# Designs tried in a protein design run: designed miniproteins, single chains, continued (4). Part 4

Each design is a single chain, and the fold is of that chain. pLDDT is the mean over its residues in the fold that is shown.

## One batch from the design tools (miniprotein)

Design m12114
Fold by ESMFold2-Fast:
Structure m12114 (fold): chain A 62 residues (1-62)
Amino acid sequence: KVELIHKVARLLIERGLRPEDKIPIEEAIEILKEAGVPESVIEKIKKKGKELTAKEVIDILL
């Protein structure tokens, strides 16, 4: 769990995203897939709508 959070946070930083930055849902899903996040978590993200902040992506992993 902590390892996945660190991987996602690193990918967000590498993309120049800050916690308050809005991410399109499709981009958030790509980042989560790259980090190896389970499909069940990705489905939760999809239910959030069209966009999320980087912080909200991390919060779903907690």
Scores: mean pLDDT 76

Design m12116
Fold by ESMFold2-Fast:
Structure m12116 (fold): chain A 52 residues (1-52)
Amino acid sequence: GPVEKAVEAAKAGNLSEAEKYLREALDDPSVRGLAGRRRVIGAFEKAVKERE
């Protein structure tokens, strides 16, 4: 899904693509709740940190 694509793009160093998929993931109805949003953002931040 979009979360996996955002994480994969971030690990590859494609931050613009990662941001695009992150936005798509956050727009998903299943992540509108606080728990869902935190999970998506946390996974993205972890991928970016691993790339740094």
Scores: mean pLDDT 70

Design m12117
Fold by ESMFold2-Fast:
Structure m12117 (fold): chain A 58 residues (1-58)
Amino acid sequence: MKELWEKIAKELGISVEELDRLGARATIENGMGQELGEAIRKGDYEKALELAKKILES
């Protein structure tokens, strides 16, 4: 869901491009990118935002 991804990037204060890079890195490093992708597919904004924040802090 493109709209949800854009909303998360805005909430974190980063670009969609930067969020894409963080998600790709997290998929390789610890699998969190996969969980983030699932949350987005389900439309679970709160869970997706929580996972994205953890990825950004890592």
Scores: mean pLDDT 75

Design m12118
Fold by ESMFold2-Fast:
Structure m12118 (fold): chain A 67 residues (1-67)
Amino acid sequence: MKALEKGLEYAKKADKALEQGNLEEAEKYLELAIKYFEEAARTSDPLTSGVAEVALAVLKVVKKRLK
C-alpha cells in the first residue's frame, strides 16, 4: 500500500516538473516513482500488483522518451 502511494506521489511530482519544463527534476521524480511501483508490483496482492505493473509500464515509456 505505502509503496503504491509513494509511487503515485512521485509520478504527480514528475508530471508537475514536466509542465514547468524542468526535465532534470522530472527525470528524478520518474525514477523514484518507477522504484516504488516496482516494489508494489512485487506484492502478492493481484490488484495492487496489477495497478503497479500498468503504471510502471507507462512511466518506463515516458522515461525512455526523456532520454
Scores: mean pLDDT 78

Design m12119
Fold by ESMFold2-Fast:
Structure m12119 (fold): chain A 60 residues (1-60)
Amino acid sequence: SEMEILASLSEEQKEKYLELEVEIGIERIKYAVGLISEEELEERIAELERKIREVIEAAK
């Protein structure tokens, strides 16, 4: 499960994961208040999700 993978991360990797999840949350809020377009949100989330996958892949 995703939770098992996350639990296997190092402290540094867990912190990187948390920072990326917080950034996704910030981008969603920016969209909700009209600071960015839907297209900009999709691009930014795709980039952040790619970085999350890199953190998880490094833990394997």
Scores: mean pLDDT 82

Design m12120
Fold by ESMFold2-Fast:
Structure m12120 (fold): chain A 58 residues (1-58)
Amino acid sequence: DLEKKKERAIEIIEKDPRLPRSVKLSMIAELRRTPEEDFEKTLEKMAKFLGLPISEFL
């Protein structure tokens, strides 16, 4: 379920204390706009940016 995966990724972003609110809002908006075909690639990009393994988002 794409929406549940998006909710999980958004939760991780919202709970990250390293990120300013403006960055969180930008990343969340990008995740919400991302179609299913590009979703995994967007997650990989965000995981790399945050220094987290992609498994944290699954």
Scores: mean pLDDT 81

Design m12121
Fold by ESMFold2-Fast:
Structure m12121 (fold): chain A 57 residues (1-57)
Amino acid sequence: RKEWIEKVKEILEEAEKIAKEKGPLAGIEYLREKLGEIFGVPPPELPPLNEERLAAV
């Protein structure tokens, strides 16, 4: 419970920094993804696009 609050505060602070530098949409997306994993939502499986580029080397 306390650890939950601590992590949420850190995520909020990071999201605010991102929002100030990259804009509010970027901050909101970061917040949603981080809170999603804490709430137990499994992270989306995104294929690594860079791995296909590495195969070209």
Scores: mean pLDDT 65

Design m12122
Fold by ESMFold2-Fast:
Structure m12122 (fold): chain A 61 residues (1-61)
Amino acid sequence: MKEEYLKKADEYLEKAREAIRQGDVETAAENLLKAASYYLKAGFSVDEVSRRIREAVEEAR
């Protein structure tokens, strides 16, 4: 399994959550795109990535 990609995806997702809490829309968007890219590289499907991103955004609001 591509564990390094998963770790990077989780790190970017956490950075995106923090940016959302701060109201930094640009930084949030950049980190969400990076997280999605790394989740796909880790072997997640587009549907799984979309679900994880949606859940994280809703939790940060």
Scores: mean pLDDT 82

Design m12123
Fold by ESMFold2-Fast:
Structure m12123 (fold): chain A 55 residues (1-55)
Amino acid sequence: SSKFLKALELLNEANKLRKEAETYRSKGDVERAQQLEEEANKLYEEANKLIEESK
């Protein structure tokens, strides 16, 4: 399913952003970390919707 494959791509990107956010938090850049976490959360939400639609 193309929707399922798109969801997997979004989950992969979200995980990359989460890891990048952890790096910024470890450096004390809370603002940048929060921005990346918010972007990752949006991608997780989109991926979850696509997974539900692929059922």
Scores: mean pLDDT 86

Design m12124
Fold by ESMFold2-Fast:
Structure m12124 (fold): chain A 83 residues (1-83)
Amino acid sequence: DERRRRLAREIAELLSKIPKEKIDELIERLATEEGLSQDDLDIIRAAATLASNGRLETAVELLETLSLETLEKVLRVVKEFLA
């Protein structure tokens, strides 16, 4: 699915720009505002760690396991977080 892959890539690139100390705040926002499952939150946290360590392609592949709906929610929150 080209749309899912495009969203996952954009999210991974944005996650690489978030300082490690701010990742907990992002995860808490995704949990409280969007009601993401713990499994989805764990995937996003792992992807952020991979992206920050230069493993961008692996982060994209991991994020592609999320549903399209979840990816759209994550992208919106990450963009707002970086604004």
Scores: mean pLDDT 86

Design m12125
Fold by ESMFold2-Fast:
Parts: sequence; C-alpha cells; structure tokens
Structure m12125 (fold): chain A 81 residues (1-81)
Amino acid sequence: SVALPSDTLPSEEEILARLVELLEQGAKADKSRRSALFTAAVLEGIAAGASPETFRKVAEHAEKLGDKEAAELFRKMAENL
C-alpha cells in the first residue's frame, strides 16, 4: 500500500467540496465558460483519485441546482471509473 500523508492528499470529502465548488461556478458562468469549468471539475476529480461515489454525489448536487446537463456529465464519469 502507498503511504499517504494526511497534509498532502485530499480526502474524498475535500475532493467532493472542490468539485462542487467548480460545479457551482460552472452553473453560474456564461455558456462559453460553463463547459470549461465542468471539464476542469472532471479532470481535477480524476487527478485527485475521486471515487465513482464522489462523482455521483456531484451529479446529485447538479440535479439540486437544476443543471441536468452537468448532472448527466458527472453520472457518466461515475460509470466510467
């Protein structure tokens, strides 16, 4: 098993909070920046080692925001991990 220092690697809760932050920024952004922010959230999640469950929680948050396109994107990410 790899040694993971607690001050260097984000927890699943920290990853979720970061992805939700990017999701909310994307949902509030104009059409030209929306896709870039959602793509950034996906890439940051993958790079941080986000679980499929974390992506599903981001999709659920997108549903609550009324952003069905973002919700579908993050659900697909959960299915591909």
Scores: mean pLDDT 78

Design m12126
Fold by ESMFold2-Fast:
Structure m12126 (fold): chain A 99 residues (1-99)
Amino acid sequence: MDEELLKRARELAEKAISEDPEVQIEAMTEISRLISEVKDVETLKRIGEIVAPAIAKAMASEDEDVRIAAVLTLITMIGGAPEDVRKAIREALDKAIAA
């Protein structure tokens, strides 16, 4: 696992739960870029779990641009991801929505 990428994912997840729509959109864009730097499945799975609560919050936003950014980030994460990674992200999203 790439601990530097996981640290960045945690920082971006914190920014993504901001009440400022501009900050949320920027965080979603940076999460999408971070995903493109991932070399291994385990790091991708952990990043997905870390950012899932922030994506769930953004998808429920009253701001349409924030919702669009969250959906695009989710598509980037699951697009081409192995089944185990997609399952982990789905479970993390379900847990975040239920909390």
Scores: mean pLDDT 80

Design m12127
Fold by ESMFold2-Fast:
Structure m12127 (fold): chain A 62 residues (1-62)
Amino acid sequence: SAEAEEYYAKGRELLAQGKLDEAIEEFQKALAIDPNFTKARRELAELLLALGEDEEAAKVLA
């Protein structure tokens, strides 16, 4: 959906600015709207792995 894509775009912009926690929040919002949004799921999982949140990353990829 357009709304999920907008949250994804915001997450990408925040990630480019180094605002990791805010980027995670926006990717989670995108997935709340579209649970099948593969790009948002992968970006969120990658960020969580980078932060050492292995259990949360595994949950996102399940």
Scores: mean pLDDT 85

Design m12128
Fold by ESMFold2-Fast:
Structure m12128 (fold): chain A 94 residues (1-94)
Amino acid sequence: MPRITVEVSASEIKAGETLTVTVTNLGDAEVTVTVLVLNANGEAVAGSEPKRVAAGGSATFELTITEAGDYTVVAVATDAAGESSTASKDVTVK
């Protein structure tokens, strides 16, 4: 089962600014990571392309949110067995 952590460049950004998301793989196997941005209704408004992250490695994702609101950034990691884990951070867009 994947084990990851997620960090965001800021908890508050302006609409149209780049948000940098760093995902670290704390597990002992390679995972494939996708980052999604969910609005207050749980709808995906932005997402990244998948990246492979080595055991003990990290990957950086850049995302833009164009509308003000409260959002949840969700990192989804999937391993070779098809098992998934998530980590999330809240971000406010002004």
Scores: mean pLDDT 85

Design m12129
Fold by ESMFold2-Fast:
Formats: sequence, C-alpha cells, structure tokens
Structure m12129 (fold): chain A 62 residues (1-62)
Amino acid sequence: KREKILKLIGEILRLIGDILELERKREEAKAAGKEEEVAKIEKEIEKLEKELEEKRKELKSL
C-alpha cells in the first residue's frame, strides 16, 4: 500500500511536469504564429489535466 502511494505520487509529479512542458511549448508556438500547433498542444494539456485529476482522486481514496 505504501509502494502504491509512492508510485501514484510519482505519476502525479510526472503529469505535472509534462503539463508544464506543454504549457511552455504552447507559448513558444503562439509566439511563432503556429495556430494549428497551439490547438494541438492545448488538446494534449486538457487530456493530461484530466488524467491528473483522476490520479489525484485515486491518491485521495488511499
């Protein structure tokens, strides 16, 4: 159970890191005028944010 908690925390931290990296790439794409790339990155961020919320709910239930 401790191992499961630590693994879940690790997954949450990874998702946070991935979201922050995508947010940085989104700003770079906006500055470059790449509207299609911005839209693609925004969809990926939304997907990861949903995964993060599910992982947080799992952690809360432990």
Scores: mean pLDDT 83

Design m12130
Fold by ESMFold2-Fast:
Structure m12130 (fold): chain A 65 residues (1-65)
Amino acid sequence: KRERLELAAEAGAQGVLLSAQAGQDVEKAREEALRWVEEVGRKLGVDPEEARRLAQEAIDRALAA
């Protein structure tokens, strides 16, 4: 369960990073990635707060220089 959610969070984070590199709306990309990971977490029966935290951490790591 958690491993699949972590992979989803990393995939979402990479999408946000690509949006940032392309000069697109990073805030919008972040919101979309968070919603997607929360939905994946819901399908896996994972707590929404945990899913959101994993997604946020992955996005922050991907955007770090």
Scores: mean pLDDT 78

Design m12131
Fold by ESMFold2-Fast:
Structure m12131 (fold): chain A 85 residues (1-85)
Amino acid sequence: MEDIERARKLAAEARKLEKEYTEKAKKSTPKEQIKYQALAYFYRAMYYGALATEYYLKDKEKAEELAKKGQELFEKAKELFKKAK
């Protein structure tokens, strides 16, 4: 129960931060844009990870798909962070 509540709070916060950094990326210089895009992908990955946790007890197949999407987005975030340095 507590883990699912934490996952829901994490999903809401991650969704908010993803939108915030996506908007910052659109308004930034090309170099700063890469950093904000990396953060947006990172929080999108966290959002899908949190959803996977919520669905794990109800639909394991859907939870696995969501976890896979989160992992793919996390790898994209890591690649962008590497380019930003």
Scores: mean pLDDT 80

Design m12132
Fold by ESMFold2-Fast:
Parts: C-alpha cells; sequence; structure tokens
Structure m12132 (fold): chain A 60 residues (1-60)
C-alpha cells in the first residue's frame, strides 16, 4: 500500500494508484476505505470500468 500512497502523494490525479490502493484495502477487509479509494479513482476517471465494478461488488 505504501508504494501506491507514495504515487498518490507525487501525483494525486493518478486514478490507477487510487484504484490499486482500494484493491489492497479490500483484500484486508477494509471495505469502507476501499470504497472511498475506488470513488476517488472514478472521480478522476469516470470511465474507469474496473473501479465501478469493484465499488459495485463491495456495495452489495
Amino acid sequence: VKEYQDRIAQDPNDAQAWYELGKELAKQGRTQEALYYYYQAIRLDPNFKEAWDNASQLSL
């Protein structure tokens, strides 16, 4: 997770880094944090299908 946090610090508009951090948090069972990061990725890139799909799965 630190690697993606460092990427976000360097470039906060890196939608891929927000998405990857969300995936790592989801793997840890941190669902609310994962959703937050997926929504940040979607906000930066509304056509980020993988972020939409993962957010939808966690929202069920």
Scores: mean pLDDT 78

Design m12133
Fold by ESMFold2-Fast:
Structure m12133 (fold): chain A 92 residues (1-92)
Amino acid sequence: MELKEKARKLAEEALEDAEEALELAKNAKTLEEAIAAALMAIGARFQAELALELAKKAGDEEAIELAEEALRKAEEALRIAMEKMKELSEAA
């Protein structure tokens, strides 16, 4: 597999996962749902970090930008999920 092709596909997958984690975090209504969203966001962050390192090694600027956006969205998802966890745990 060509390194640039692999880097781009991983970055695209990481972005998709981060966007899914963000939607789950925004829509969490229970403490359990907020915890699940946080775990998914942690996974998406790890995948985005790996995608970014591979993109940098490949020298693919488009893949780097996608991986950086994925990392940003995963961090946002984790932040929202943690805020919801605090809110929902205080209401329980």
Scores: mean pLDDT 84

Design m12134
Fold by ESMFold2-Fast:
Structure m12134 (fold): chain A 57 residues (1-57)
Amino acid sequence: DELEAARRLAEGLRRALAEGNEVAVRAGIKEAQDLLPTITDEEAKRIIEEAVREALA
């Protein structure tokens, strides 16, 4: 399920960011960037894009 995968990725990114784990944040951003072009569900795309934007801020 693309929505569940997106939520898991977003939660992982937010957790890594909250913990200050820069290696995990970078890995999560790369995973998101690799997955985003393959996602067809618009809500899943929005969840991933929002998490990446927050991580890059």
Scores: mean pLDDT 82

Design m12135
Fold by ESMFold2-Fast:
Structure m12135 (fold): chain A 56 residues (1-56)
Amino acid sequence: MSEEELEEAIKELEELVRAGKDADPLGVRLVLSGMSEEQAKRMSERIREVMKELGL
């Protein structure tokens, strides 16, 4: 997955988290299927930061 594709995927997941809805498990899996271990870790950290900002 390219850096641009990773950033786009992160934004989509952030929007779902901020809406207070769980990301569709299938959709999340499909997005993550093209990621390296490092890229998956970066996405996880970004989502964790958003959740922390929302007080979750």
Scores: mean pLDDT 64

Design m12137
Fold by ESMFold2-Fast:
Structure m12137 (fold): chain A 93 residues (1-93)
Amino acid sequence: MEKKEKAEELTKQGRLLLYQGKYEEAIELYEKALELEPNYAEAWINLGEAYLYLKKYDEAIEYYQKAIEIGSEEEQTLAQINLEETKKKKKEA
């Protein structure tokens, strides 16, 4: 399996775990995806989401910022929206 295809599959599996509330297991799969493909912005966004669900706001913000740095225009927009929502949740906590 090509590195990119394997990273995509790991990210997909992580997303399914995230929907099941298995945030720590999802994080492990996203981290493995990023070891294979560090420029995979979708994995950085999903990693940020997992940390947001764990209420680890500072880590979530950091990962969304990485997605903004390397992502496409569409991925940057999504990451910026998630970043601002995370900042609001941190302030409300």
Scores: mean pLDDT 86

Design m12138
Fold by ESMFold2-Fast:
Structure m12138 (fold): chain A 80 residues (1-80)
Amino acid sequence: LEKARELFRRAAKLLEEAAKSEDLKEQKELAEEAEKLAQEAIELLKAASDDPEAVRATLEEGVRLLQEAAKPLVEKLEAE
């Protein structure tokens, strides 16, 4: 669970960096890397079948973290 949470934090960090980048290609590459890390976190959660409720809670918190981190990037793309 902790490793999956760390991967979600890393993915969120990449989304924050994408939002700050002025290079469209860099923004896309950072967002794609964030998606890969999020998928890796999900795979770790699927392997951690010890507590289904804790696994789901960790996934939901991770998704929420990613949505919050992606919001500035989405707003930047929608504004202009």
Scores: mean pLDDT 75

Design m12139
Fold by ESMFold2-Fast:
Structure m12139 (fold): chain A 82 residues (1-82)
Amino acid sequence: MLSEKERIIKSLENVVKILEEAAKTYPEDVAKELQSRIDKLKKIVEEMKKASEEETFKLYQEALKIFRDALEKLRKVNEELK
């Protein structure tokens, strides 16, 4: 059975994969900005694997902030696409 920490890490890994697939459907400029955020999320996931439980929750909050920034960027691009 997966621990809560392992479930959080797996959830973020899935989010990263979804964002990588989404980035392939956007113009290069948008894809590059998304890729920068994806790379930051990947780094946080790797840090979480080695972190204590308290550090993992702090890293999770940072990951959520980056994810929200990525979603806001996609929202603006979608408005331009209709």
Scores: mean pLDDT 78

Design m12140
Fold by ESMFold2-Fast:
Structure m12140 (fold): chain A 73 residues (1-73)
Amino acid sequence: MSPRQELQALTQRAATAALNGDAEKFTKLADEMAKKFKPSPEAQKLLQQAKEAAKKGDAETAIQHLSQAAGLI
């Protein structure tokens, strides 16, 4: 799988976790994304905000910030 396809797969899995209310799985997948792709400080900040939104049960905000972060990677 190409790095782009792997990033897309991780993003999709994290979005599904957020929609299922699984903040723990969302956090693990977002951390995996940060570890594998070494995102910029801007993308790292968006991933942090996405994790905080997921922890609060705000799936829409979590997915929005996650997608923005993935777009910067």
Scores: mean pLDDT 83

Design m12141
Fold by ESMFold2-Fast:
Structure m12141 (fold): chain A 62 residues (1-62)
Amino acid sequence: MDIEEVAEELARQLIEEGYSEEEIKRIVTSLAEAQARAQGLDVEEARKLAEEVVRREVERAK
């Protein structure tokens, strides 16, 4: 799975488990940064993508 797909699945799971938006953002961005480093991708862009994914998924759940 690409970073966006992994971030979306993780964010949805954490929302269902009752984590706060701040906790979800921290966890998902950390995973995205780690995946970007492992794949030789831009860590800053991966973080921005993860933050946008979390925002989108949290808004969807409201």
Scores: mean pLDDT 82

Design m12142
Fold by ESMFold2-Fast:
Structure m12142 (fold): chain A 66 residues (1-66)
Amino acid sequence: MEEEELEEFRRQAEETLAYLEKSDDLELKRRAREHVRGLLSLPDLPEPYRRILEEFLERLEELLER
């Protein structure tokens, strides 16, 4: 059930962002950014997942203030 997987993925992304926002580990934040950019480079990524990752990247870049 793709919808259930999408909801799970979104929850994991939101939990990860909350954790990163409270973390002072810049290396962890940079690694997360590079990982998300890698995923967004995949040609076969479905649009709903792409949107979640794009929102994740925007918010993560805001946390890095660059």
Scores: mean pLDDT 77

Design m12143
Fold by ESMFold2-Fast:
Structure m12143 (fold): chain A 59 residues (1-59)
Amino acid sequence: SDSDMDKLAKTVFDFYKENPNDEGIKLLFPEYAEEVKKAIEEGDFEKFLKLYKKVFPVL
């Protein structure tokens, strides 16, 4: 929702899009790793952002 949160999410999305075999995705999104991987493979940033905000809620 905050533009800074969206920028952070975009940075993470772009990193894993370029590094699809990086195991860090499982550590960052333990319950949602498979869904997050699929969103990144499909280029679906909106779905990724929704999952990101579930795991990293704005304080």
Scores: mean pLDDT 79

Design m12144
Fold by ESMFold2-Fast:
Structure m12144 (fold): chain A 92 residues (1-92)
Amino acid sequence: EEVARKFAEGIREADPDLVVTPVKEGEEMPATPGRLRLPADLSLIYLGILIATGEPEKAYEVGKRLAETIRKDPSELEEVDEPVGGLLVERK
């Protein structure tokens, strides 16, 4: 929980309008046009860091870096109609 909280805090600090959620393949999600996701390989890297780190400070930096990467290179995001495994990225 603390790791997840710090990760979200890092994302919010770098881009307050960005929401990143872990999504299982085939998980039900509201039908929302313009949904985006990180490529599966990048999503797995970030999820692996969150699981393995056990350090809230590292989770915070990873979240902040993720949000900065998305802002600098939007091509890292893929538009999806259905949720697939990885991280789902949305702007409010």
Scores: mean pLDDT 55

Design m12145
Fold by ESMFold2-Fast:
Formats: structure tokens, sequence, C-alpha cells
Structure m12145 (fold): chain A 92 residues (1-92)
């Protein structure tokens, strides 16, 4: 589970870098490491918060790069990220 989350974070960061959003890519990596630490520590509230923040950062960066994303789609991404983080924590 954690390995899949790390791979997803790295994949998202590389996609942002490919779009020329180097600062957003580094922020994704930073938040991703904090998310993994929160999951490993069993901090459910922090893991959910960081997962939502990470998903929103990626979605807003994609919007800046020209992708048409609605606020509802961003909120859906936040919910999915939080659910995935909680499932990863439960698998520990």
Amino acid sequence: MIEKIREAIESQAEALRAMGLDEAAEEVRRLGEELIKAIEAGDKEKAEELARELARLVAEAAREAGLELSEEEIEQAERRAAELALKALEAL
C-alpha cells in the first residue's frame, strides 16, 4: 500500500515537472513525504488532511497548466485521496 502511494506521488511530481511546474512538483514530493510519515505514525487526522492538501495542489497545478477541472472534480479527488490514505493506515 505505502509503495503504491509513493509511486503515485512520484508519478504526479514527474507529470507536473513535464508541464514546466517544477515548484509544484517539489511541493508534491514534500507533502507526499509528510503524508507517508503520518500514515506510518498512525495519525489518521493528519494523513487525511495531508492527502486532501496534496490532491488539491495537484489539481490546481493541472488547472494552471490548462486542464479544465471543476471544483467538484477537485473535491472528488480530495475525497479519494483521503480514503486511500486511511486504507493504507488500516493496512499497517
Scores: mean pLDDT 80

Design m12147
Fold by ESMFold2-Fast:
Structure m12147 (fold): chain A 82 residues (1-82)
Amino acid sequence: DRLIERLRNGELTMEDVLQLPGLLIEPHTPGPLLLDPDLVLTSVYFLYKNNFDLEKARKSMQSDPSSLLVPREVRIEALEKL
């Protein structure tokens, strides 16, 4: 996937970042919620935490009930490391 390849190479655009929730969130999630800044930052955090392994990131987000409670500051720090 071109998006994950760009993530690994540090070649992220804002357009790429905005697509990350769509890769990690279930297909039933309404489209407007995929543009929520908190979901974008959370998606970045879980991809970074799982070394850009999409499958592990998805499982981590879905299986951990506290995933939505990750502090915004921690999620922003993950984005800064990209």
Scores: mean pLDDT 61

Design m12148
Fold by ESMFold2-Fast:
Structure m12148 (fold): chain A 85 residues (1-85)
Amino acid sequence: SQELIDETIERIREVLETETDPKVIAQKIANLILEVAPNLSEEELKELERRAIELIKEMLGEDSPLAKALIAAIRSIVEQTLAEL
């Protein structure tokens, strides 16, 4: 649902604002997406991926090593989830 996407994006924003350890950031964001993914349609999961990537680029910058790592991880999680549907 749109509500789940909006809530998940807000939780990702909170992680990026409050956490400083790259490993903790990556783990928390991965867990947030994995937790919500089974409750989303393919179209909703792709929308979550798009919005999460845009948020990460906006907050960290697209050339940030952390941003690149997080974007790759999010894409991998979404790809794996869609392949298992």
Scores: mean pLDDT 85

Design m12149
Fold by ESMFold2-Fast:
Structure m12149 (fold): chain A 56 residues (1-56)
Amino acid sequence: MSSDEEIEKAAEDLSRMTGLSVEEAKKQIRELIDTKGLSAEQALNILGSEELVKKI
């Protein structure tokens, strides 16, 4: 569903939000796509929400 470019874009956004490297963020996003069949945008939303909850 997501192109490689969309995965890279989502990984870059996640990296900025969490402080992870782009490569680590890409790995996290790909795992959610593979396990849940989500788009890169959906995976970014879920992973970003987890970071916000942990800091509150």
Scores: mean pLDDT 74

Design m12150
Fold by ESMFold2-Fast:
Structure m12150 (fold): chain A 95 residues (1-95)
Amino acid sequence: DEIRRLLIELEAAVSFAIMAAYLSGDEEQRELARRLAEAVSRAIRAVEAGDLEAARRALEEAVRLAEELARVGTPTVRRAAERVVEAAKRLLELL
């Protein structure tokens, strides 16, 4: 239940981060958001498959990319990226 809720929150947060980065018009922000989306997608698939080792690695990469996106992003992108970090870290605690 909690894991399912965090996966939904993580998907929502990354979708907002992608949209905000795309609207920023900045290539660096868009590339980081794309890599973040790929890491989150891998994490979700790994959790669904029960591959906890792969899930942890993908979530750790997602945290790193989201923190980088928050540092270079506009205020809107930063807030979206910070939500990704929080959701991913909470999910890591449950795995």
Scores: mean pLDDT 88

Design m12151
Fold by ESMFold2-Fast:
Structure m12151 (fold): chain A 100 residues (1-100)
Amino acid sequence: MEKLKEEAKKLIFEAEIEIGLALIAIGVTKLLLSKGPNEEAEKLLEKAEEEIRRAEELIREAEKKIEEGKYEEAVKLAKEALEEAKRALELALEALRLAK
């Protein structure tokens, strides 16, 4: 049980790092788009922001499960949060590529 709690916390931390990187990429892309609009890049940013919101919600649920002692459920939610966060970063980086 202690190992699962540590795993959940590690996965949450990794998801938060991926979200941070995605937010940086989104910020840079928005600055580039302010000089020249690109509809495809804008749509990818919208999707990236949706995936970030979903990842943040999953992180909150995982943290709640940790507080409840439901560590196996917390690990599952944290893994889903990390996957959504990674997807957000991929979308943000593709938007950045198109905005150049």
Scores: mean pLDDT 89

